# Designed miniproteins, single chains, continued (2), part 76

Each design is a single chain, and the fold is of that chain. pLDDT is the mean over its residues in the fold that is shown.

## One batch from the design tools (miniprotein)

Design m6631
Fold by ESMFold2-Fast:
Structure m6631 (fold): chain A 81 residues (1-81)
Amino acid sequence: MLSPEQIESIRAALEAEGVPQEVRDRIVRALENEDFEELIRLVEELDPGMRETVERAAKEKDYDSLALALYIAAADWAARQ
């Protein structure tokens, strides 16, 4: 499970990149509930290129790589705006 600190860091990164609040709240909820199917769908909306990385990190329970992948997805989404 991601720590509360990791989840808040992800929320802060998404907010800093300008991701809409409803999307941020859905991502955080998916992380808190370990709903990786919903998380993967949301990542496809932000950064389709990070989908496989997120899927693998979730499957392997590599939560540090999962957090990093979400930071990259947020930055890549912002770069496309």
Scores: mean pLDDT 83

Design m6632
Fold by ESMFold2-Fast:
Structure m6632 (fold): chain A 68 residues (1-68)
Amino acid sequence: SEEEKRKRISEALAEVDKVWHEEMKKYPDDVEKVVEIVLKKIEEQDLSEEVREFLLQYIKSLEEAELL
């Protein structure tokens, strides 16, 4: 259902955001390494293609913000 899809996206975004902030604290000057770690964490999740695509776009926006 659309409600289940939105809930899953919301939960996945919260997890990505948490991991991103934790890893950025460890590697503040190595954004590329943080991206690699977050991507590996997503690969461990059995997520639908739509949720995965949304998360990849979100991670890209986080990376771009740090590189500016």
Scores: mean pLDDT 79

Design m6633
Fold by ESMFold2-Fast:
Structure m6633 (fold): chain A 70 residues (1-70)
Amino acid sequence: SSIEDYVMETMERLHELSETLSPEKRQQVLNLSGQAWDYYLLHFVYHKLSEDEVKEKLDEILQRAEQLKS
């Protein structure tokens, strides 16, 4: 799958998670979504990150978002 597919899947998972959380934690998920998009732009626009590095950062973001359930 393309890096774009990976980004979109990450954004969809973050959105679904945000709907299950309190309003305060939803803001934290929105911030994580912004970070995910910034990592994609670092790859796509600025050529500062590889596709594998972006995927690693997106996986870390999803892990952090999952911790908000606790």
Scores: mean pLDDT 86

Design m6634
Fold by ESMFold2-Fast:
Structure m6634 (fold): chain A 77 residues (1-77)
Amino acid sequence: LDKEEIKERALRLAKELLERARELAAQGLAEILPDTPEQALRIAAFEAVLEAAKELGLDLSLEELHKLALEIAEELL
């Protein structure tokens, strides 16, 4: 398990989180949506990377987690 597997899983999770946020917004249930699409992407990317690392049992530094989150956000932009 390495950075490639984390990126693939994080990218899938980030897409799912963004779709879920859009569904909740359409239902009027998302009171605390980020003001910009860029902020939404960054938040979803970071949460997805954390979840992927946890699922894969990987011990990553905060700097590595942040770098991966930025890469995922760029892929989605």
Scores: mean pLDDT 70

Design m6635
Fold by ESMFold2-Fast:
Structure m6635 (fold): chain A 88 residues (1-88)
Amino acid sequence: KEEAIKYADLAAKKAKEGDGKSAAKYSLKGIGKLLDWVGELYKEGKLTPEELEKAQKAIDYLSLAAKKAKEGDYKSAAEYAEKAKKAL
């Protein structure tokens, strides 16, 4: 969870700096960390519907952040990365 928040924050920061390549990279790394977190909770029998909903929402926002960063829409990329961070 902490690692995913860290990467979402880095994605937002890089998007605001106009570094779309790094913004996309960190957005995708954030998704990877969310999948790792959900997988661990599932294996431990601790995955709640609330945690799954938060993870799904954050993954959707980071996917949009990566897409917008690749399109050169750095403002939208930053906004989606911030929304991902707030969803967690």
Scores: mean pLDDT 82

Design m6636
Fold by ESMFold2-Fast:
Structure m6636 (fold): chain A 71 residues (1-71)
Amino acid sequence: SMEEALALAREAGRLARQGLEEAAELFVKAGDMFESAGDRVGAALAYREAGEVYEELGRHELAKEYFERAA
């Protein structure tokens, strides 16, 4: 649901501030949930956040994948 997607995105943001890779995984899950709900904008924003977290962690190939999903 969109409510669950928003909750996951908020929790992911909190974990991202702590530098935890789990933040990227939660942003991906939120993006998948937004996509399933037909919210393409919400999905794109969540995938972009996941890409940013992966990039900061040096996971450049995963970052690229999620930036492409956000486009």
Scores: mean pLDDT 85

Design m6637
Fold by ESMFold2-Fast:
Structure m6637 (fold): chain A 67 residues (1-67)
Amino acid sequence: ELPEAVKELPGDPRVVGAGFLAMARSIEEGLSGEESHRRAMVAAVRKARELGLLSQEQADEVLEWLE
């Protein structure tokens, strides 16, 4: 199941932008849709943590779920 923290990520333009940028780069590299989505989510979570929108524990939970 998706952690609650994942549902809050789309609200911040900086977090959304980081995800879209990682997605675009992955597509240009010829990666699968699944891998591109994974990289986009990792980038978004890391950006949210950097900006203080997620606690370290929340970010770690989401990143572990993505593995």
Scores: mean pLDDT 72

Design m6638
Fold by ESMFold2-Fast:
Structure m6638 (fold): chain A 57 residues (1-57)
Amino acid sequence: MAMKKADYSVKQSDKNFQLDVDMGIHMLVSGVFNMLGDTVQSQQHHQQAIDLSSQIQ
């Protein structure tokens, strides 16, 4: 059942936008480290992006 669907949608959109931007930054940084051959740093940023992505609902 929908309860304050509009408010929920707006809050979800705002949170998802913030998470999406932060995830994008970590994915970009991960890619840069991967190109430089720094696998450890690349994996750390990739993991942070995955963790952020898992919070998007």
Scores: mean pLDDT 71

Design m6639
Fold by ESMFold2-Fast:
Order: sequence, then structure tokens, then C-alpha cells
Structure m6639 (fold): chain A 72 residues (1-72)
Amino acid sequence: MEASERAIEFARRVEEMLKAGVSVEELLEFAREFGAPEKVLKLLEEAKSKPEDEQKRLIVQALREALLLLIE
């Protein structure tokens, strides 16, 4: 299966940020600076207003969408 260098770098940096315990707001800022697709940014913005369990689920969904959209 093909994955772009951008998709791999994005996933790796998000993993590092999550291990460091950063906030969803910091993840959203990183995604904006990285040039993530609007769909990914909207999922992260929605996660900011959700309870912790739903927030984690939306972050995972945003990462999956980012990987799919960056594979080109």
C-alpha cells in the first residue's frame, strides 16, 4: 500500500505530540501549520468541545482521514 512522505511525517509528529500529552488545541495548530485538509481541521475543532472519550475518538478519526487524504 502506498503512503506519501507527508502522511508518514504527519502521523509521526501527531504520535509524538500525543505522547507528550499536548492539548487538542495544540494538535489543531500543528495541523493548520502542516497544511492538513479542511475535513481534518473540522474534526479537530469538533473534538475541542467534546468529552475526553469522544475527543480521543475524533482525534483518531482525524488522523485516519489525514492519512487517506495525504497518500496522493
Scores: mean pLDDT 74

Design m6640
Fold by ESMFold2-Fast:
Structure m6640 (fold): chain A 63 residues (1-63)
Amino acid sequence: VKIISTPLTPQALVDYAKSLIEKYKPKKPITIDLTNYRGLGVGEGYEDIKKAIEEGNKTGKPV
């Protein structure tokens, strides 16, 4: 786990991930490296981000 100097909240990270999903809703899988973020205190946001990525990977439709 790494310490980052940039202020980052779980909500901001979730909003960013959702923005990417909306932009790239097509068919391609969207991969975001969440390994480094899990330990940085994005616990609540981690679940939302993971779910958003999985939905995006399933062609961006509710699945």
Scores: mean pLDDT 54

Design m6641
Fold by ESMFold2-Fast:
Structure m6641 (fold): chain A 71 residues (1-71)
Amino acid sequence: SLEGDVSRVDELIKALEESPDPEVQQRAADELGRLGPAAREKAIPPLYKIATESDDPLKQQAAGRAILALG
């Protein structure tokens, strides 16, 4: 449902921001991208912050890929 998809955004953003594991970061980014246009408004602002402000280049890359996948 839309509610399930939107609720999942917060969990995936947290996983991408807080995990030191590149595999977890990549899976979170991929799953965010798969949520599609319904999640875009909620997901894009925090992803944009990670992509532009994170000290971890792998997190920046993962966030950028998720933004592109969300369209």
Scores: mean pLDDT 79

Design m6642
Fold by ESMFold2-Fast:
Structure m6642 (fold): chain A 68 residues (1-68)
Amino acid sequence: LIEEVAKESPSLAEDFKLHPPKDEKKARELAKRAIELARERFGTTDLTGDSEKVAELSGALLLEAEEE
């Protein structure tokens, strides 16, 4: 959920509020993927102050959500 994402990455949670999924199941999946991708792509779940990385991560998650 977005609240759980906010605990791990406040900046990423804020971006999710701009593009909320309608389905709660998808929201939960996106939250899990966001944390995983942040760690995989950037080596950190703290993207505070890096809006470009947050945008890239959110874009990748949205693409994966549409594929699934």
Scores: mean pLDDT 62

Design m6643
Fold by ESMFold2-Fast:
Structure m6643 (fold): chain A 67 residues (1-67)
Amino acid sequence: SAEEEKKLEEAEKKVGEAIRQAMAAVIKDTPLSSLSPEVQELVTLIKKNDYKGANEKVRKLREELVG
């Protein structure tokens, strides 16, 4: 339904924003304490070159937002 499609679109926007914030924080070396816990975890995984862990975290975040 259109309502289900809207919820999925909103979840995708939130996931995309978290990824964007994490990537910007890695590039700028932003202090982790200034970021949300979800973004902190993504930054930590990316800095460790744990791309499998980062992809898994993104998948779980998407699942949590969609329900």
Scores: mean pLDDT 81

Design m6644
Fold by ESMFold2-Fast:
Structure m6644 (fold): chain A 62 residues (1-62)
Amino acid sequence: SRNDEYFAILQEIIKEGEKLIKEKNITENKDRNALTQELLDKAAAENPVFAAWLEERRAELS
């Protein structure tokens, strides 16, 4: 489903972020969060429908 596809995209972004954090030895929470957010922002900019899906998901978890 479309929802499953977007969850897969989100999981890949998170895994890539964790991999980069480990490879670059980033230890500060602020820097780790900034890197992850940067990857998410890039993905959202490339796919507006994914961006809208992320926004709705965040609203549901509030």
Scores: mean pLDDT 79

Design m6645
Fold by ESMFold2-Fast:
Structure m6645 (fold): chain A 57 residues (1-57)
Amino acid sequence: ELEKAIKEAREAGERARALGHQSAVDAMDKAIDSGDLQQVRNAVEAARRLIERAEAA
């Protein structure tokens, strides 16, 4: 479901921005603008990896 994926992406994007990962935020916004579910899902996964690494450090 694209709408749920977009909501999840925006949440991950906000967390990435709080951690200073502007590139992840930009990638997330572009994925959302594309309207492609797979691109949105890929951006969420990438952002989550960055968030987990930052929080685990």
Scores: mean pLDDT 76

Design m6646
Fold by ESMFold2-Fast:
Structure m6646 (fold): chain A 100 residues (1-100)
Amino acid sequence: SADEEIIAAARAGDLLRAAELAEREGRELIAEILRLLARHIELADELGMGGSAEAVGRLAEALTRGLLENPDPEKLEEEREILEERTKALETLLKKKKEE
């Protein structure tokens, strides 16, 4: 199924591809969440807070599956807002670390 392809891309660590596939299926909020998750993982890695590729891939698979199995628009928007806030917090930390 298309959902299985999205989950497989997330498990492989290709969250941008997972987002592209989700957007193709008309799942715009899920695509936005997956793009935010990709950015969050990148920022966490730059800050030295990243996990192993296997651990990150398993977490991304589990989160992506949860989003696809329970696509409540209100819950998806809440998850998007939480992840956006957390991503902005990491961007602030990275900016502080790189301040000249």
Scores: mean pLDDT 84

Design m6647
Fold by ESMFold2-Fast:
Structure m6647 (fold): chain A 77 residues (1-77)
Amino acid sequence: KDTSLESAVYMVAGAVYLSLGDDEGAAEYYQKAVELSGGQDSVSLRALGDVLRRLGKFEEAEEYYERARKLEAQGLT
C-alpha cells in the first residue's frame, strides 16, 4: 500500500530536477514514486510518462500513460 509522504518527497525531487533541465534525474525520482505507490498513483505514472517522452522513450511513455488512464477510468486518482 501507498507510503504517501515518501512518495510525495520523490515527486517533489523529480519536479526539481525537471525544472533544472535534468530529465534523467527527474525520471529516476518519478520512477521511485511509482514504485512506492505500487503503480497505483496516476499522477506519478503520468509524470514518469512525460519525462520518458522527453527522453525519446516513446514506447515506455505510452505504457505509463495507459496505466494512468486505466487508473483514472477506475476513479483511483
Scores: mean pLDDT 80

Design m6648
Fold by ESMFold2-Fast:
Structure m6648 (fold): chain A 55 residues (1-55)
Amino acid sequence: MTMDDISELSRHAAPAAREALLETRKTNSIDEANAAAAKAATEERKRWLEEQKKK
């Protein structure tokens, strides 16, 4: 994996993490929001990797 690949993964994951963070913070604690953001980022990265494996 190159540094460019790592940057691309982070770019795709970051928006999902931010959306989860903002949504959770409306009704829950900061700790819960951070946990939700981390999970969303991980799931988005898995999706991107699965698409790459198809090629």
Scores: mean pLDDT 67

Design m6649
Fold by ESMFold2-Fast:
Structure m6649 (fold): chain A 93 residues (1-93)
Amino acid sequence: SPMLRLTQLEFRALAVLSEAYVTKRMLDKNPKSPLAAEMLEKAERDLEILEKEYEEFLKENPDTPESLKQHVKEMLEKGKKLIEENKKKLEEA
């Protein structure tokens, strides 16, 4: 079911966003946290995989409502921005 697959992508996008947020909180307490660095690398990999799977979903399901496409896109963009902010913070430490 395309709707089930989309729901799974939405949950995975939320998971990546959650990982990035936890990483941000860890870096706020300790900018040199090795655990935060490992979590950042995992979040970057998870995001890259998810972005590719989402692009494949859109190619297979061109009739997906724009509102649902936009919702997943916004979650992915928010996750990417937070990951980039975390990466800069770690590099500046």
Scores: mean pLDDT 84

Design m6650
Fold by ESMFold2-Fast:
Structure m6650 (fold): chain A 63 residues (1-63)
Amino acid sequence: NQELVEQLRREAERYRLSAEMFREVAKEYKELGDELGAQAALDVAEEYERLARELEAQARALE
């Protein structure tokens, strides 16, 4: 279903944007001297990137 492929790609894009946002948050935590907060934000960003890749793989499998 083309609609499902489009939904998966849009969701992957949203996760990639969330990853970018959390990388910026991590930078702000580092500037404030909160190394634990920075690492937590980077971990969240990595999780969003992984989810985006999984959704992109699912979309490709449906083509």
Scores: mean pLDDT 87

Design m6651
Fold by ESMFold2-Fast:
Structure m6651 (fold): chain A 108 residues (1-108)
Amino acid sequence: MDLSAVPLTPGVVRVLDLLAERLAGRPLTPEQRAALAALPSVYDGARFLLTRVVGYSPGAADFMAIPLSKAIVHGIESVGGDLSTEEAIRAAAEAAWEYLRSTYFPEP
């Protein structure tokens, strides 16, 4: 799976907006959303969220960008790749968040 080849469609940008709200406790600003939509891939979008929205150091963001990108792709695949509805976008974001949580906070 080439995460640098997965494009940021409007639906994927909306999934990242919902994940940013969960990760940072606030929604993306219009400026942050515009910057995110201009990025070439899900990997670049994940790295942008970790550095510019959450405030991770570049090293910590580089370490977490691949896990976050994989979580986003997992979320998209969980809805069959169709992000045409707000319900599907929310379901994809929830699946991505649970995938990330299960990796970062494994239940005992």
Scores: mean pLDDT 79

Design m6652
Fold by ESMFold2-Fast:
Order: structure tokens, then sequence, then C-alpha cells
Structure m6652 (fold): chain A 84 residues (1-84)
């Protein structure tokens, strides 16, 4: 299930945000890498395999999960900046 794989990648990104502020650059690189992996999976299922398993609902879900990672990363960065 592509949505389960997306959720797995989301959890991987969130685990990266447990890193201390001293590893900001590392956290950013890893989170961006996970977002890229999710986009690559979406591209593969929609455009390469052309399977009818990815509809508007699944696209919306994937986009919401990517946005959640981005928002969580932004909150983490803002919180760490405010603490310094």
Amino acid sequence: DVLEEVDRLVEEALTTLDLPASQRDQALQRVNGVIQQINDLYYYYVYVLRLNIIGPREVAYINERIQYIRDTLAEWLAREAAAE
C-alpha cells in the first residue's frame, strides 16, 4: 500500500527531528531527502506504473503528509531559534 509506505517515510522524517539544534543542517538534509523519496514514489505509481490505485483522495493525502513534515520541520527550526 503506497499510503502505508508514505506514512513510514513520514515517521522516518519525524524521527530525524529528534536531533539536537547543533545538527540542524543534517536534519534539514535528511528531511528533504525523505520528502524527495515520497515525491519519487508518487511519480513512480502515477506516471511510470499508471496504476488506478492513486486517485485525487490519495494525492490529497500524500500532499497533506508532506505538508505536515514541512510544518513540523518549520516549527522545530523556529522553536530551536527562539531557544537561542
Scores: mean pLDDT 71

Design m6653
Fold by ESMFold2-Fast:
Structure m6653 (fold): chain A 97 residues (1-97)
Amino acid sequence: MDELRKRSQQLVDQLIQAIDAGDNVRQAEVVGEIERLYNELTGGGSIDPFFLSGDVRIRATLEANTLNAVLLSAMGSGALTRHPSLAEALRAQPLPP
């Protein structure tokens, strides 16, 4: 759990840094890593961020909730409002189009 939180936070931090730097290539790489981590934790399914917003004591959901907690932290910092591409990348991954 703690390692997943650290890894998720590092990926979000890297994405924000890439967006702030205007590095579209790095943005795509980090988004791909976040998507892969979500897919690994969900077994290839999409995550509904509203479903995972609660404190649910199910192992698979707790791992997915760690990523969702990092997403909520990024929202709280205003990163998603300043960076629409970050909002689209992170919100699109948990839900199918």
Scores: mean pLDDT 53

Design m6654
Fold by ESMFold2-Fast:
Structure m6654 (fold): chain A 68 residues (1-68)
Amino acid sequence: SMEEEQEREFLRAVNEMLRAAHEARRAGEDPIAAVRRTADAILAQTTDPEVAARLRRFTEAFVASLAA
């Protein structure tokens, strides 16, 4: 279904952002900057507006969590 495809696309993007944060920490780099760059790249390729909106909300929550 469309909902299942949206969920898979969203979860794939979330996993990429989590990986970017983890790799940045291992490299001694800013994980927030890495998440922002990864989110921007994913959003540039995201055609589904519902997935895009959900990704923007997740990105802000994740960045806020990393900044705390």
Scores: mean pLDDT 89

Design m6655
Fold by ESMFold2-Fast:
Formats: C-alpha cells, sequence, structure tokens
Structure m6655 (fold): chain A 97 residues (1-97)
C-alpha cells in the first residue's frame, strides 16, 4: 500500500523532528508544564499507533512506536505505563460497543 507507506514515512519524519525538539529542550532546561504537554501529545500518538498496528501491522509502525517510547523515556515518563494505559483505553472503547 504505497499511499499508506508514504503517510507513515511522513509521520516518521515528523516524529524525528519532534525528537530533535525534545533533545534541544532537555539541553536548555525543561519547564514542567511543557514536559506534561509533550507527554500528553506522545501518549495520544501512541494510542493511535497501537490502534493502527492492531488493524494493519507494518515495520514502519514498529519504528514509530520505538521513536515514541524513546521520547517518552527522555521526558521521564514510563513508556510501559503509557502503553498499558493506551491499551486499556482501546479495550474499554471496544467493550462499550
Amino acid sequence: DAARERELEEVARRLEELREEVRKLLEEGVEPARVEELIAALRGALGELLRERRERPSPLLERLEELLREMLALLGADPEAVEAEARAAIEAAEAAA
């Protein structure tokens, strides 16, 4: 699926740009409010990625998950806890159907 692969490549490029932004913020010093904002955004992205991966697995999705986990770890969040929370939210949404 060439169109989907291009979309995932663009997402990967944007995540690599975000990783550089996170690295720069850590070098300059990080404000708690900014860290919480980034963690919330990454948590949301991880949830969407896990949902997509369940339906259509891809090597690019695994790379995106790796990048998200790396950024969460850099910000001091527990990537495993964030992933568990995202999975629970998906299961709750499915059970409500």
Scores: mean pLDDT 72

Design m6656
Fold by ESMFold2-Fast:
Parts: C-alpha cells; sequence; structure tokens
Structure m6656 (fold): chain A 68 residues (1-68)
C-alpha cells in the first residue's frame, strides 16, 4: 500500500539520521518518526493496535540496524 511505502521511507530516513545523531537528537528523531507513522495510519483508517504494531516494527528495525 502507499502507507507501507511511506512508512518504509520514513523508517529508512530515520535510520540514516540516527546513526550520526547525539543521544538527545536520536530520541527526538524516534519520537518524530513514531508521530509521523501514527498520523499516516490514523488518517488511512488503521486501528490503534495496528498503529502500535507498525511503530513497534519500525523501532525494532532501527534498534537492529544500530546494533549491527
Amino acid sequence: SSADKEIERITQETIEKVRTASPDEQRRLLRRMANEIADILEKAGYSEDEIHQRIADALARIAAELAS
């Protein structure tokens, strides 16, 4: 879906930014990403549980990339 493509784009851009960011900037970038994903999915009519799962998936992916 177009929402899935947009979330993938936001997640990838966030990964690139957090790699060079300070801890304070990393926290801000992750909150921004979560808010953007929530806004996109809420407007697309997804349930609260689905929105939480999609945000969790994006955060898990970023954690995995930073651990590598």
Scores: mean pLDDT 86

Design m6657
Fold by ESMFold2-Fast:
Structure m6657 (fold): chain A 55 residues (1-55)
Amino acid sequence: SALALIREISDLPEEDHQKVYEESVILAEAFKFPTVQKGHIELAVDVVKLDLQAK
């Protein structure tokens, strides 16, 4: 599942994994993909990390 992949590739705490998933869905839709791809999850992890560092 996407959440399992997020847990494997992300060093973020579990409470932030849902935010990563939501961002990956937005990215997949923006790039016009019918399903979330690994690349979208990897990019979403970076986006969430930057957002958390800005706060």
Scores: mean pLDDT 77

Design m6658
Fold by ESMFold2-Fast:
Structure m6658 (fold): chain A 106 residues (1-106)
Amino acid sequence: ELDKKIEEFIKISIELLKESAPDNEKLNKGLEYLLKGDVKKAKEILKGELNKLLQFLIKLKEKKISKEDLLEIAEDLGLDVEKFKKMKKEEQIEELINLFLESIKN
């Protein structure tokens, strides 16, 4: 269930990022590699473009996201880290997905 939510979130987020900067060929090429699962190539292309959402998407696609990675992202986004720390990893991922989706809608 969570894996399906993660893949759908990655797809939606990439489509929105491409729509926000359609003329940014570097960003769009890197996002295409990320969609294809070539995370190494995506990282190389996107090295100068890495924002908080893009870093989160890359770590999710690698399927190597740690609780420490999630805490760092949560702290950078201004979340209550004391409450966030007490959540299960799956709940932490869902919380960040919801927060990013809210930020993208505007």
Scores: mean pLDDT 78

Design m6659
Fold by ESMFold2-Fast:
Structure m6659 (fold): chain A 93 residues (1-93)
Amino acid sequence: MTVEELIKEMKELLEKLPELDRSERAKAIHRLNRLKNELIEKGYSYEEIGKLLNLDINSENDFYSVIAEKANISVSTVRNILKNPEFTAKELK
């Protein structure tokens, strides 16, 4: 995906997070983390990703905090979702 496509998908997922059920939310969180990792692999920092998303993101913890706030869950819940191999397998499409 291009950087523009990655940022567009991330914005759409972040906007939809408050409206998703638990299963769809977990899938969206894994997708957001994957898209963020693709940007980092392209040489973007967390600060640059934050600027592209128009969000105050300076670290991995800030990124998870933004997701947690939009999804109305704790940062610990975001981290637990991302550490679950089952959800990762569901995002391999």
Scores: mean pLDDT 80

Design m6660
Fold by ESMFold2-Fast:
Structure m6660 (fold): chain A 70 residues (1-70)
Amino acid sequence: APSQQELIDRIVSLVRRMVELEKQYEKAPEEEKPKILEEIGKIQREIQSLVSQLSPADQKELEARVAQVV
């Protein structure tokens, strides 16, 4: 099983990827937007699953680290 630290690192990486995809979505042709939204949706579901595995203390650490990515 992944450690809590590995879960936090994974979530932060996924948040960075999601922000990148959101920027691509704004610039994308209309025909490519559904594909980008599908990828964002997949990332959001993975983030939610990983967050549910964190202790309350690790959730606070995650919040601080995510705030630095935005």
Scores: mean pLDDT 83

Design m6661
Fold by ESMFold2-Fast:
Structure m6661 (fold): chain A 77 residues (1-77)
Amino acid sequence: SNADKLKAAFSTLSPEQQEKLTEVLREALENGVEAGKKKMEEALEEASKTLSPEDVARFKQAGEIVLDLAEKYLAAS
């Protein structure tokens, strides 16, 4: 389910990364998918300064799942 995908995406991340993805999801739902993508790009740039390459890759994958779910949700409206 979409809820299971969202839960799985969040469960693999640190609390700080989960907060950033929540901000990305909120931005996408409030201001559109392109606004969410921009916020995700900013979060990835910040993460790249402090996280390992493996953690950055995991964060990026989770962000892609979040944005895909937001796009599908908005397309249904």
Scores: mean pLDDT 81

Design m6662
Fold by ESMFold2-Fast:
Structure m6662 (fold): chain A 74 residues (1-74)
Amino acid sequence: SAKEKEIEEKKEKLKPVAEKFKLSEEELRFIAEKASDEEIEELEEAANEKKIHPLLLELLVEYGMELIKEGLGV
């Protein structure tokens, strides 16, 4: 599907970030689904930085909140 192709393309671009920060497949997929094309470009650029990008941290926090919502049945 077009949506799956879009997600896979974003995941491919985020490969260096995922390898550097040891992101799970679920975390990587969540980021690919939630992040805009512009945000993906910012994260790719940040893959060469020594510190975690604030945008990546925000997306990981959002992923954690979604897991909490699912646990609460909301």
Scores: mean pLDDT 77

Design m6663
Fold by ESMFold2-Fast:
Structure m6663 (fold): chain A 68 residues (1-68)
Amino acid sequence: MVEKGKKLVENGAKALGVSPQSILDMAKLYFTVGHPGGYLTIQQVAKVNGISTSTASDYIKAYIESVD
């Protein structure tokens, strides 16, 4: 879970031309307050990695919880 989440974020960051931290910050906003921009970021990361948004959300959430 954690290793997969990290790799999804790194792949997404490279493809979108942003830092991995920018993706994590947006994902945290979605998980804490339901921010729509954060959800869109997770959708883009999912698309880059060829997985569903729900799967990307689960792995990214697990990764965030492991590093905080």
Scores: mean pLDDT 82

Design m6664
Fold by ESMFold2-Fast:
Order: structure tokens, then C-alpha cells, then sequence
Structure m6664 (fold): chain A 74 residues (1-74)
């Protein structure tokens, strides 16, 4: 469980590092808020299934934010 939590958080942080340079300061702040919420939820999770569900939701929300950012840049 703890190993899965650490891997999920590390993967999300790596994703953030890759995406941050592509975002405005406001968009970066929104992604940072999503990452903080993700970390809190992962730390509170009691099962592997909860961690997976939390990770899937974070990915969906992050993709939405990136699409929104791309739309604003157009």
C-alpha cells in the first residue's frame, strides 16, 4: 500500500514537472492545487482500488486543464 502511494505521488509529480513549463502562472497554480488534492486523497486511501480510482480522476482532471490551456493559447 505505502509503496503504491509513493509511486502514484512520484508519477503525478513527474507529470507536473513536464506540464508546468507549458502553462501560464494561473494554470500552473490550478495544476498545483489538483496535485495537492491528489496527494491528500492518496495519503488517506485505505485500499489499492481507492488509489487507482484517485489516480484515474486526477489524470482526467489534468487532461481537461491542459485542453483548456491549449484552447486559451489558440
Amino acid sequence: LDELKAEAIAKAERGYAQMAPLLSPEERARLEALLAEFKARVEAAKTDEEIQAIADEFERRAVRLLNEAARRRA
Scores: mean pLDDT 78

Design m6665
Fold by ESMFold2-Fast:
Structure m6665 (fold): chain A 69 residues (1-69)
Amino acid sequence: SEGEINKATDAVKAALDAQGVKFKSVTVDVTNNSLNAVVTVEGAANLDAVAEAARKAVGFAGQPNVTVV
């Protein structure tokens, strides 16, 4: 739902802000009943840590897919 997408987007942004991660965008969609989040980072970042923070933030969706660029 749109509410679920908005909740996931806000949760990812909040988690990244809490870790001091600078990002350009966070895009969330639902495909085949799976929540997909794409995070585009700005500058130097630990991509594994960013992916883990995003996965944890959207863990309410069951089996989320997270991509960090």
Scores: mean pLDDT 77

Design m6666
Fold by ESMFold2-Fast:
Structure m6666 (fold): chain A 95 residues (1-95)
Amino acid sequence: KKEVLEKMAEELKKWLSRIPGVKDVKIEFLDENTVKITITLEEGVSDEDFGAILLAAVIFSKGLAEDYEKETGLKVEIDIEASEDRRTLTITIKV
């Protein structure tokens, strides 16, 4: 379980870090079954660019979850939250 989470988190971090407007991507393991990925956006990111980054994060994280569920037989739950100030996105992955 943890090895699957570690691989998913590193793949997401690498992909998300390439998106224009993303300043930093941090990985935090909350427990053996849960990882939290915090995406910090650059100052001056527009509402349109924020929406595009959010959509890209949703599509990529869900695609990875489906691929890993198929390969491992584990159920993968993904939750994505945007901060009120639109400065951060949080992706929580649970297996």
Scores: mean pLDDT 81

Design m6667
Fold by ESMFold2-Fast:
Structure m6667 (fold): chain A 80 residues (1-80)
Amino acid sequence: MEAVAEETHRVTVDSSGNATVTVTAPPVDSVLHASALGPDGRLLGQTSVRAKGGETVTITVPVDAPPGTEVTVHVTSVAA
């Protein structure tokens, strides 16, 4: 399957160890793949969710980092 959209969010790890982002799916039913990267570019966590075309979803990514760490969440949308 081909990636149809990519976006990047800077977020802070919450007190529960999660990085949370809100994204809008492309106008086609999609699987959203979220990868959380630390400031050194290390992969700290990832998850995937299904979304309907144009749906706005909140993705919660558990991360291996202390609360207050700034991480980059890279979201790739793939047509489903």
Scores: mean pLDDT 81

